# Ledger of designs, part 7: designed miniproteins, single chains, continued (6)

Each design is a single chain, and the fold is of that chain. pLDDT is the mean over its residues in the fold that is shown.

## One batch from the design tools (miniprotein)

Design m20229
Fold by ESMFold2-Fast:
Structure m20229 (fold): chain A 65 residues (1-65)
Amino acid sequence: MKELIDKAIEAIRKGDYEKAAEYLVKAFQELGIPADKQKLLEAIKRATREEVLAYLESLKKIIDS
């Protein structure tokens, strides 16, 4: 799980939003949360990179707790 969030953060930093969406779908599935790759990709593209990174860092901190 944590490794998937780390990979998603790295993908966002590289501008690979499709890969980031793939990792996030897998992370949410491990949490038992249904997730749609296309909807996540659209959400990432509509937000700023800084907003997406802040969200993922917050999510990682909660998971690590």
Scores: mean pLDDT 78

Design m20230
Fold by ESMFold2-Fast:
Structure m20230 (fold): chain A 56 residues (1-56)
Amino acid sequence: KEKEIAKEMEELSKKLREVEKKSREEILREILEKQEKLGLVSEKERERFLKLLEEM
């Protein structure tokens, strides 16, 4: 459900700021997947998340 997914993404974003590098990569992948389910993933945002994963 859209509202529940948005809330989960917000929670994951907060966790991302407070966890170790490996956990951050996993959380970023999960956020990207949820954004895709919501139809919010633009090519620019997708590139941004992939770049963050590669820099880790």
Scores: mean pLDDT 69

Design m20231
Fold by ESMFold2-Fast:
Structure m20231 (fold): chain A 76 residues (1-76)
Amino acid sequence: SPRQRALQALREAVREGKPLPDDPEVRSIAREVAEQLLEIAKVHNDPELIELAQKALDGDVEALRKALEKVREMRS
């Protein structure tokens, strides 16, 4: 599945701190994740998470990784 390959590529880029591939499917999934992280950040009024999610929405892979890690910590 193209979506499954895009998800794998996104996970690899985030894990290794690499730039996102110039692939519309990868970019679309990354944007969906960043938008959901921003919604979580706004609900919790967390300024750091808001900033990280906004940077992730702009394609900052390191910010996306840090935002995901912070949300994981909140649920642990």
Scores: mean pLDDT 81

Design m20232
Fold by ESMFold2-Fast:
Structure m20232 (fold): chain A 69 residues (1-69)
Amino acid sequence: RDERLRRLRRDLERVRSISEPSDEERLEELERRLREIEAKENPTNEELLELEIEIGVLELEIAVRKVFP
């Protein structure tokens, strides 16, 4: 669990470092969801995987936008 949470935090920090102001609302929502998961005593593998996927999708969207501005 702690290793997955640490990875999720690193992934969000990486995405934030490449983000633009237009990404702020989505990024804040993902950061809020991570905080909610970290506050849970027993988060599910499903909610961890869902957040991992959504972070990856945002990262991909940012990458595509930088190629096709």
Scores: mean pLDDT 80

Design m20233
Fold by ESMFold2-Fast:
Structure m20233 (fold): chain A 75 residues (1-75)
Amino acid sequence: SMEELLKRLRLLQAAIDILTNGYSPAEIKEIAKRLGISPSTLRKLAEKIANMSSDELYELEEELVEQMRALRKAG
């Protein structure tokens, strides 16, 4: 669904955001709550992204580009 796709994109974006910003525990908790996951899950997702191989990152980026193009064509 479109809602599921947007949630997936926001999950990736939130993980990247917490890798680059000095968010407080309260801010991380609020972000995780909005995404429907635990703060520990969000932190682990960020850690996984930081430790991904070049091939894994490429696949993730390609999937994101494809999903964004599909969204633009559907709207």
Scores: mean pLDDT 75

Design m20234
Fold by ESMFold2-Fast:
Structure m20234 (fold): chain A 75 residues (1-75)
Amino acid sequence: SRADEILENIYKAAVAEIESDPSLTPEQKEKAIKDIKNVIEKYKPKLESATTDEELRKIALEIAKDIQNIIDKYK
């Protein structure tokens, strides 16, 4: 689904950013990825219920913001 595609793209980008950060310990990376996964699972039902591209974009922006807040906690 379009929702699955959006979630996969956001997840892959966030994981790549965490994994490529040399300042993070393996334990910090594992915790950050787990927290990111929790955000995606929290928003998945909301994104799946969206019926318009505008709703999908708004939810995707909320997910991206929540993920960035998680990443920023480790910097």
Scores: mean pLDDT 82

Design m20235
Fold by ESMFold2-Fast:
Structure m20235 (fold): chain A 68 residues (1-68)
Amino acid sequence: MLDDLIKRAQEVLKKAEELGNEEAAKYGSEAIRYLDQAREAANAGDFAAAAQYLAEAKKHLEEAEKAL
């Protein structure tokens, strides 16, 4: 679910901030930005754009988690 991915990205950002990990924080912030864009595209009925933004969000979330 999109909301689960947003929550996961927020938890990564919180942990990155607590640890002072700027790289993880940057990737986590980018993941949230793409998730917001995916939600907006889906609400507009542009499911192709929503899928592309979700793919980018997952990629950045994985990089954020790897950087922790």
Scores: mean pLDDT 82

Design m20236
Fold by ESMFold2-Fast:
Structure m20236 (fold): chain A 73 residues (1-73)
Amino acid sequence: SAALERLEEVARELEEAIRRGAPEEEIRRLVEEGKELVEELREELTDEEYETGLRLLENLLEMHEAAKAGVYS
């Protein structure tokens, strides 16, 4: 769906930023933008797509925290 594609695009940008070692402020802004987008598109997403989107963003945030600590979950 177009809504899911938009969410995946934001997630891809966040992942790229994390891989490049972008500043924490930029990472947090991208996470906030992604979460806001998920809520904005809630009615356009199926329950499964919504859960997938939230989980994807949360997993990326966890990857960022792990990278900062030098530990992977």
Scores: mean pLDDT 75

Design m20237
Fold by ESMFold2-Fast:
Structure m20237 (fold): chain A 112 residues (1-112)
Amino acid sequence: SKKEKIKELARELMRVADELEAYIDKHADQLSPELRRLLRDTVAALREFARDVLEGKITDPEELKQRLDALIAAVDRTLEALKAENPSFQEVIDLLERARELLEEMKKIVEE
């Protein structure tokens, strides 16, 4: 079902968020305080969204789409900031791009 596919993507999004946090913690001293905060805020937002999806707290498809659009925009802003300050942080860039792909796939399923 669409609901089960979205939950599978949300579980994967939680795994990506956990990997992002672990990498940020490992490399915190190499990041500006502003970028560290932005990355941690992004991880928190991804986790909150994935948890809300998994717990069935988002019941309206339009609300789900609006939250997906907002998260995609937040990930895009974080990617832009990260690439500007630390373009060599390829593993963090790859994880954020993976999060974006998962959010876009969820949006595609909601719009079907």
Scores: mean pLDDT 87

Design m20238
Fold by ESMFold2-Fast:
Structure m20238 (fold): chain A 73 residues (1-73)
Amino acid sequence: MEEIIELGREAEKAFEAGDYERARELYLRGAELARREGDLRMAGVFLFAAGMSYKKLGNDEEAERLLAEARAL
């Protein structure tokens, strides 16, 4: 629980700073941990945020894939 919250906070700070590569990395790690804990809602939130980070980086195909995965949860 606390580790997931900390990853989310760090990812948000990276995103606000324009470090979308770092934000993507942290959001994907948060999604994996949320899945392992069975928190599918949080996993979906992190996958959506990772997709938005890819969108900011110009990686439209990866962004679309993650956004679709988030909606399926």
Scores: mean pLDDT 83

Design m20239
Fold by ESMFold2-Fast:
Structure m20239 (fold): chain A 60 residues (1-60)
Amino acid sequence: MEELEELLRKLKELALKFGQPEEEVEEWVKEELELASKMSNEERKEFIELLKLIIKELEE
């Protein structure tokens, strides 16, 4: 969960940089953390890898 929280925090910072409203971004992060808490260990690992790929694409 800690790695997932760090990745979601980084995505939040990128979304804010791209002009997304802070309230919507914070609600999205909360929803994603709630969803992740209900995932299996395998699903959570896959989700983390997907987030890493998205962050890499957004950063270049």
Scores: mean pLDDT 78

Design m20240
Fold by ESMFold2-Fast:
Structure m20240 (fold): chain A 91 residues (1-91)
Amino acid sequence: SAAQRRLEELRRRLEALLARLDSLSPEELYDRASELFGELIAVAAELGDEEALERLMALLERFHAAVAAGDLAAARAVLEEVIALIEEMLA
């Protein structure tokens, strides 16, 4: 489906962001991840996946807190959880 193709694209973009996480400024990381979260939230909303939407909102809050604290390990862990959620949504 179109939603599955969009989720696969978002997963690849998140994996690419994760691979570059330590080379990005906090501002670049915040902006790029926020854009990907926004697109993923839109897909979850289109699918009517209220559980995924709720989990994404919680993950976004945790991501913003991690970046604000300069905690790259916590930011990485959140992005890995987002990738796992996308894999669940694709199943």
Scores: mean pLDDT 87

Design m20241
Fold by ESMFold2-Fast:
Structure m20241 (fold): chain A 60 residues (1-60)
Amino acid sequence: SLKEEALKLIDSLSDEAKEKLGERYGLSPEEAVKKLKESVESITTDVELRAAVAELKKLL
């Protein structure tokens, strides 16, 4: 599913990318990743899921 693809992409983020996300939001890298996964899990429309996947692919 698109959600599974998005979650796998989040898990594929480099440690550097995770640290940058944490610093941007004042969170630990682990907290930033958790929040990002929660955000993806809350998405209910395919349009938003496709957009999330496209954005995550740009970070890889």
Scores: mean pLDDT 79

Design m20242
Fold by ESMFold2-Fast:
Structure m20242 (fold): chain A 56 residues (1-56)
Amino acid sequence: ELIRIKKEFDGSTPLEEVKEYLEKLVKELEKKGYKVLDYGVSEIDGKRVAYVLAEK
């Protein structure tokens, strides 16, 4: 099973705050038995978008 999680942040949100969110999310998914395939932050239309792609 493949899952994709995206969360939008305001473009003024500190990058470190977005990264902390991603780190926590990745750890939670791994604890639940998911294999994290990709994760990162994209900037789209003045917003920061955090994403994770995982499989189980």
Scores: mean pLDDT 82

Design m20243
Fold by ESMFold2-Fast:
Structure m20243 (fold): chain A 80 residues (1-80)
Amino acid sequence: TEGLELAQKGLRYLVEGKYEEAAEYLEKAADAIAPVDPELAELLRKAAEYARKAAEGDEEAKEKAIELTSEAVGRLGALS
């Protein structure tokens, strides 16, 4: 699904240390899934918030962004 592909790109950017790009893709993934699963969309938006904090040098936010994004990717995969 489109949401899954966008979330996977977000996760890839997080691992590569490209946090602003990750946040952009995670927000796009949230928008794509919001009509189907609003709770999963909120999880993706929260992951994007942590990605932006990681971009500002918050080391703990990086781990949280990866954790939440990985959970969201797993849940999106189960929907497809």
Scores: mean pLDDT 85

Design m20244
Fold by ESMFold2-Fast:
Structure m20244 (fold): chain A 73 residues (1-73)
Amino acid sequence: MENAARAAAAGILAVAAEIEESRRLVADAVALMESLPVEERNPSLLRRILELARRLGDEATAARAEALLREVA
């Protein structure tokens, strides 16, 4: 039982690390878009970033992407 519990914990930590890395990448993408002039911000890419942030539960990054979309539209 001890070995099974350790294997399960390792699996959970690996998944959590992948989710954290994905959240960081999406946040970095939003920061990059924020650094661009409004005319250079791709609306389709911003929509994709918003969808990814929402799926990852990163409400702060999703709100930032939504704000950028409002400025481009």
Scores: mean pLDDT 77

Design m20246
Fold by ESMFold2-Fast:
Structure m20246 (fold): chain A 60 residues (1-60)
Amino acid sequence: MEELKELGERVRKAIRAAGLTVEQFAASLGLTKEEVEAIINGEKVPTEEQRARIERFLGE
C-alpha cells in the first residue's frame, strides 16, 4: 500500500509539473484515463509494463 500511495503521489506531481491533463498523460503511455485514475487512487496495481512506462515518465 505504501508503494502504491507513493507512486500515485509521484504521478500526480509529475502530471502537474508537465502541465498535462490525466487524459493526455494516459494517452502518452498507451493507457486509458480510467486506468491512470485507478492507479493514482491506489484502486489498481499497475502491471509490470504499465509501471515501467510510468517510471520512465518519472525519469527512471
Scores: mean pLDDT 76

Design m20247
Fold by ESMFold2-Fast:
Structure m20247 (fold): chain A 59 residues (1-59)
Amino acid sequence: DLVEKGEKYEEKGKEAFEKGDYKTARKYYMQAAEYYSLAGDHEKAREAGKKAVEAAKKI
């Protein structure tokens, strides 16, 4: 399930962000957005993309 893969990467991104590893958080949030997009869940893809942008701002 592509949505389930997106959720797993989003959780990894959140964990990295909470640890202050913003480069890793950005990478995982981008992967989550890609899986959500492939699944056709454009709303979740957009939200994951926003989280990747927020992580990038902290680098």
Scores: mean pLDDT 85

Design m20248
Fold by ESMFold2-Fast:
Structure m20248 (fold): chain A 73 residues (1-73)
Amino acid sequence: MLEEIKKKAEETRKRIEEEGIDSVSAEELNIRHAVELMKRGKEALEEAIRRARELGVEEQAEIYEKVKEAWEK
């Protein structure tokens, strides 16, 4: 699971570089952002999860939670 998530984040980065940001979906961007936040530290992703829930963006919060769980295993 974690390797698949990291692979999706890297593929999203490459697509942005090759085809521009308009070539990727919001879900793909959220996965990439979650991976980058975890690289900065667990606290950064936990803060982003709390913020997404406060704003009612539940799909983003669920993607962030999934990345966090995969990283902690």
Scores: mean pLDDT 78

Design m20249
Fold by ESMFold2-Fast:
Structure m20249 (fold): chain A 68 residues (1-68)
Amino acid sequence: SAAVQAEIERLGEQSARDSGILAAKKAAEIAKEDKEKGLQLLEETMKKYPEAAEAAKETFKKLMEEEK
């Protein structure tokens, strides 16, 4: 369907910004076993995707906080 293809293309363009958030989720997983390495990955993500930096940082904090 043409409508489905248009939606897929729009989501694909937004996925570049979402890559920062996805990387932050990965950094949080790594931080559970190696806190310093996870934090370093978050910092690299924020430098690589500056427009997503605040969302990435918030995602990381939320996941670390929920672990208790």
Scores: mean pLDDT 73

Design m20250
Fold by ESMFold2-Fast:
Structure m20250 (fold): chain A 61 residues (1-61)
Amino acid sequence: MSIEELEEKIEELEKEIKELEKKVKEAEAKGEEAPELRKELLEKEIELGVLLIELGVLKSM
């Protein structure tokens, strides 16, 4: 995978994470428990972490 492809995926994940954070906060503000949204947020954050490590490795090569 190219550096450009990784950077694009990272940007997309960052946007998705921001949207999910917004939805989680809105649900909690309404007194709703949103375990599915929280799970999706955690999964996206893990994916972002992995991609950032991969990007770092590729940039160091």
Scores: mean pLDDT 80

Design m20251
Fold by ESMFold2-Fast:
Structure m20251 (fold): chain A 74 residues (1-74)
Amino acid sequence: MKLSKEELEVETLIALGDMYLALGDRFEKQGKVEQAKEDYELAIKYYEEALKIDPDNPLARQGLEEAKERLEKL
């Protein structure tokens, strides 16, 4: 099985989004609100970039909604 360049890029962007979402959660748990905000904003950016390549990607859409919800609750 060979992923296309676009599929690899989407997977990489989603993985970066997931990483920053998890980092944001860690900073929020530590009371580091400003760092949590920055990481959630980065997660949003990477999920949005993934959706520019694959607009119907369910993982990117789900991650974007979750990151936005986390940011709004800060």
Scores: mean pLDDT 85

Design m20252
Fold by ESMFold2-Fast:
Structure m20252 (fold): chain A 90 residues (1-90)
Amino acid sequence: ASAEEYYQKGLEALLAGKYEEAAEYFLKALELDPNYEKAIQNLQLLILGLSLRGDNELALKYAKKASEQLKKANLPIPKPSPEIAEALFG
């Protein structure tokens, strides 16, 4: 599967409220393409969403995994897109 395929599966899971499944798909996309900015953005927004709902253990777990992938990409932390922010926060 391609990075784009995993990213699309991640978006599907995210919009369905399946945050753990979404995070794992975004991480798989980043394994295939460490510079896939959309996956980085959505993974960071997902971690924020977990923290805001009080799920601090899951937020920390995925923040650590995201940090490992971002070290491989050597990219600045991108801001979430308006479309994804609206999908998660209304």
Scores: mean pLDDT 75

Design m20253
Fold by ESMFold2-Fast:
Structure m20253 (fold): chain A 66 residues (1-66)
Amino acid sequence: ALSPEALALYEEGRRRFAAGDYAGAVRLYAEALRLDPSMEEARENLRRAIEKLGGNGAAVDAALAP
């Protein structure tokens, strides 16, 4: 099962993304993925949020790196 804490962070990230807070969404999606790396939806939404900020795929890897 998905981590409840990771799911809560992911849902908050979705709310921030919908509000236009892409930087906040990036932070929350990255934290959700650190807790549960199997959340493919969070990874895809992280990528989309980074694209909204003018980033690229390398920025996704950087956000998830230790």
Scores: mean pLDDT 77

Design m20254
Fold by ESMFold2-Fast:
Structure m20254 (fold): chain A 60 residues (1-60)
Amino acid sequence: MDAIEQAVKAAAEAAGGTVKSVRVLEVDGIPQLVVNIDAPTQEVYDKAVLAAAEAFRAAA
């Protein structure tokens, strides 16, 4: 869990996003990602969200 959260945060921040919180919740045995990201522009936000999702898929 911690390693996945760190990977997601690092990927989003590398894309220019500011990560306010990252959580991985287990619902019926399925891991679900909850992340709050701030970014100066929509383009940076989209890149940060995509990077976070890719990191989550790679780490999970």
Scores: mean pLDDT 78

Design m20255
Fold by ESMFold2-Fast:
Order: C-alpha cells, then sequence, then structure tokens
Structure m20255 (fold): chain A 81 residues (1-81)
C-alpha cells in the first residue's frame, strides 16, 4: 500500500498543477496535468485493490473523478476561447 499512497500523493500534486494552469488560462497545461493525475490515480487504485486496501482504492477513485472533472472543464473553456 505504500507505493499506492506515493502514487496518490503524486496524483494530488498533478491535480494541483492542473488547477493552477486552469486559473492562469493555460488550458493545454491544465489538460496535460489532469491527464497525468488520472493515470497516477488509476495505477494507485489498481495497486490498492490488489493489496485489499478498500479505503485507499476509494480515495484513488475519488481523485480520478475530480481530475476528470477538471480536465472536462479545461477542455470546454479551451473550446470557447
Amino acid sequence: PEKAKELLEKAEEELKKAREALKAGDYDKAIEHADEAIKLAKEAAKLAKEAGDKELYLRAEELEGIAAIVRALAKRLKERA
């Protein structure tokens, strides 16, 4: 579960960068960082599931969902710019 926690921490950092890019109007960077957060969260969820850590799995699933929302918002704002 330690590796899954480390991947979640990296996913949280990438999500923070995605939000910062979104606030700056850099929608391409926001999408890139959101995509990275999604990938890291998916890997963390897989490892948590394999380890039987249901709490860590749910946390990874939540982070993936939030990152997907940020990605969708950045894409919509880019299309309207």
Scores: mean pLDDT 87

Design m20256
Fold by ESMFold2-Fast:
Structure m20256 (fold): chain A 66 residues (1-66)
Amino acid sequence: MRFLVTLTGDVASQTGLVLRLMGEPHVEVTPLSEDQYEVTFTGDEEEAERLERFLRSEPHAEVQRL
C-alpha cells in the first residue's frame, strides 16, 4: 500500500513524524520534496489499515492513498 504524505507544521513536528514512520516495520519512506514523502507499506492488510488510520489522525499531516 502506498501513501503520499504532505507534512504541515514546524520542522520539529515534521522530523518527529518521519522518524516515527522510519521506525515502523515494513515501512519505506521516500522523500519527494521538503514537505512531501511517499510512504510504502509491505506488511499485513490489518497493519496497513492501522498505519493509514494513524496517518489520517495526525494534525500536521495530509494523507492521500496512491
Scores: mean pLDDT 77

Design m20257
Fold by ESMFold2-Fast:
Structure m20257 (fold): chain A 97 residues (1-97)
Amino acid sequence: SYREKAVEHLREAAKHAEEAAKLSGSEDLKRAAELLREAAKYLEEGNVRKAAEKTAAAGVLLSEGRQTEKDEKALKHMEEALKHVKLGHDYSNKYLE
């Protein structure tokens, strides 16, 4: 289902954000990973509004971190996290329609 695909992408985004946080030592990236795990849980529970709120907050932190990151591996993980955030959002919207 589109909801299952959205949840899977949010979980993948959280994994990439967590790896970026470990490489960079960034508390904001650690928070982004936590927000994405919460978003996936809310979406599994059918709470699309809270899932979207947590996903948007994580996206902001990832986008801000991306602007200043100099570690190539951390940057690639941030880029993958943002890609999965976008896919999770798109599948969540298809689930609602």
Scores: mean pLDDT 88

Design m20258
Fold by ESMFold2-Fast:
Structure m20258 (fold): chain A 62 residues (1-62)
Amino acid sequence: SNAEKERAKEEIERLGTRAVIEGADPQAVSEAVKEAIQRLDAGADPETVLEEARKRIEAAVH
């Protein structure tokens, strides 16, 4: 649903901001966030996209 998509976008952006504060590479985080949002807009499953984005963002933290 549209509500699930918007919630996933908000959570992905929050995860990205937190990761940068915790020392993650801002470019790697930005790329992960961009790809996740594009996939959501293309109709991908919000839960799957959120899980994959979380994994990528966490991997960017040293």
Scores: mean pLDDT 84

Design m20259
Fold by ESMFold2-Fast:
Formats: sequence, structure tokens, C-alpha cells
Structure m20259 (fold): chain A 68 residues (1-68)
Amino acid sequence: VEEKLAEARRLIDEGRFEEAKEILLELLKTEPSEEVLREVEKLAVYMATRGETELAQEIGEEIRKLRP
């Protein structure tokens, strides 16, 4: 989990937002713990600060589905 979160952040830094999104969405499907949701949410916000607000919103919607 930690390694995949670090990889997603690296991809965001490189401008590879679609690949970062794939990793984050996979983590939400395979490891949907509150801890993972918080870390994925932080990276979605980070992605938005890089100009990818639409991708960040999509990730945020998936997180909301996991929190009733």
C-alpha cells in the first residue's frame, strides 16, 4: 500500500496523471480501509493542485461511495 501510494505521487510529479489515477482507484477497490481512503484523498488533492481537477473529482466520488 505505502509503496503504491509513493508510486502514485511520483507519477503525479511526472505529469502521468492517468496512471496515477489507475493506481489510486485500484487501492480503493483492493484496500478500502479508512487509512487508505485518507491517503488517496490527499493524493487526489495534490493532483488537483497540479491542474487535474476533473481526475481529482472522479477519485473523490469513488471515495464518497465507500463512506456512507
Scores: mean pLDDT 80

Design m20260
Fold by ESMFold2-Fast:
Structure m20260 (fold): chain A 66 residues (1-66)
Amino acid sequence: MKLIAVVGGATEELAKEGAKRAVELTGADEAIPVAGASSKETIERAKEIGKETGAIAGVVGSSAEV
């Protein structure tokens, strides 16, 4: 089963950094950065990805926006 990390951030750079770190920490097969998104929007994307792919999708929010 694929493990996908969905990482939100206030900016594209923060989302990309979070995605890279999430892969390193969790060993996820894929990471999807979501720039300029609220925590609710990143959660919704994770749900869609999980439904469409059958993978485990986890959400990580950026501290820069919280």
Scores: mean pLDDT 66

Design m20261
Fold by ESMFold2-Fast:
Structure m20261 (fold): chain A 68 residues (1-68)
Amino acid sequence: SALLEEAARLARELARAAEEGDLERAFQIVDKLRELGVISEEEARAIKRALEEGDLERLQRLLVRGLL
């Protein structure tokens, strides 16, 4: 599925942006995942909170739960 491939690509870019501390890029990717319907608005807010807190472990758990 093209949607699943795009979601996986965006999830990898999100993980990289988070690792680099690029919050602007990370937030853009979260918004894109929500626009694609891959994650809910509630999941998007939770992911943004984890990014703001620098909690990469929680971010990984949220992405696995929402995308996999």
Scores: mean pLDDT 81

Design m20262
Fold by ESMFold2-Fast:
Structure m20262 (fold): chain A 80 residues (1-80)
Amino acid sequence: SKLEELLKKLEELIRNKEPIEKILEVLGEMAQLLIDEGKIELAKELAEKIHEAIRNAKSEEELKKKLLEVAKETLKKYKE
């Protein structure tokens, strides 16, 4: 699925130590895909969890780890 492709891209960006801005861009693409598919509540939950991770992470490394876990949980819920 397109969402699985976006998660793989996110994992690759983190592995390659790419800037946080590129990671957030992929998460934005995930949110937009969910909106386009009518999964509005899941898109809102993703946005809320991203916001919470940004507020609560103590380092960029921790933020990237939290954002990856948010993306994985979103994909799990998407698959029902």
Scores: mean pLDDT 87

Design m20263
Fold by ESMFold2-Fast:
Structure m20263 (fold): chain A 56 residues (1-56)
Amino acid sequence: MIKEREEEAIKKLEELAKKGDPYAEALLNLRKAAEEGVFNPSEIDKNLEVINKYLE
């Protein structure tokens, strides 16, 4: 159940990112960095800034 919900959420984020939603792109970029075990502080900060802008 939980894993299926995560997959569904990722699928929706991918669809939104393809439509040019910067919020969805930022979320996908952060998730990809976490999965690959690689992070770039500059890129993470940039993506977090975009996310925080839309969480208001």
Scores: mean pLDDT 69

Design m20264
Fold by ESMFold2-Fast:
Structure m20264 (fold): chain A 66 residues (1-66)
Amino acid sequence: IPELEKLPPELQKEVTELALDLLLGLISRKEAREKLKELAKKYGVSYSEVSRAFSAVYRELKELLE
């Protein structure tokens, strides 16, 4: 996923895990958004960049599982 591959490897893992948690209903959309903001701040990347990667991963996982 090009948007995901632009992020640092540790952030790629955390974004993917967060997308899976949301898809499985383990967290709410509000919780996912707040966690993405925290990750953007922690890794020094823009929220828009992390949000785009998250949306791309979530979409791909949903297509594979649904």
Scores: mean pLDDT 82

Design m20265
Fold by ESMFold2-Fast:
Structure m20265 (fold): chain A 113 residues (1-113)
Amino acid sequence: MEEVLALIREEVSDPVVRRALERIAELLAKRGFSEEEILEMTKLLIEMARILAAEGASPHDIAEALAMATRAALTGDEEDRAAFADLVARIASPEAAEELLKLMEELIEIAKK
């Protein structure tokens, strides 16, 4: 967990996004994911945050997107996947949205382990 929190602090300067990632990491730990899995998932979520920030998304929209991607990964539910897709289509360009959906699928694959 310390390595995950250190990575978040190093890579993410915005306090809203940083807090969202810290909460997600804590949730994943409580769900019984290994430190390796949490670290891998956190790296994907940080990449999503970078893409969204580059697209001009607000810190609150970024935090919402990260929470929705995490929910989709944990549930595997098509409705949760669709909700994330709808959100990123609203706040990002089509090209960035496609990249974000790719990262969500990678997150889902790690969560299935």
Scores: mean pLDDT 87

Design m20266
Fold by ESMFold2-Fast:
Structure m20266 (fold): chain A 59 residues (1-59)
Amino acid sequence: SEREAELKKLLEELLKKQIKETGLKELNEQELQDFIDAMLEMLLSFGISAEQVLESYES
């Protein structure tokens, strides 16, 4: 749960920063949250935990 919150926050920050830096159309808060939630739900449905994703990212 803590790792899931950490990953969600990291993804949200990275997406917002990337959108701003690349000059892409701004996504509203709801669209960003829906996208992040969908990504996390897909990962969990494949049996991939937030810890595994974070470890892979850090490696």
Scores: mean pLDDT 72

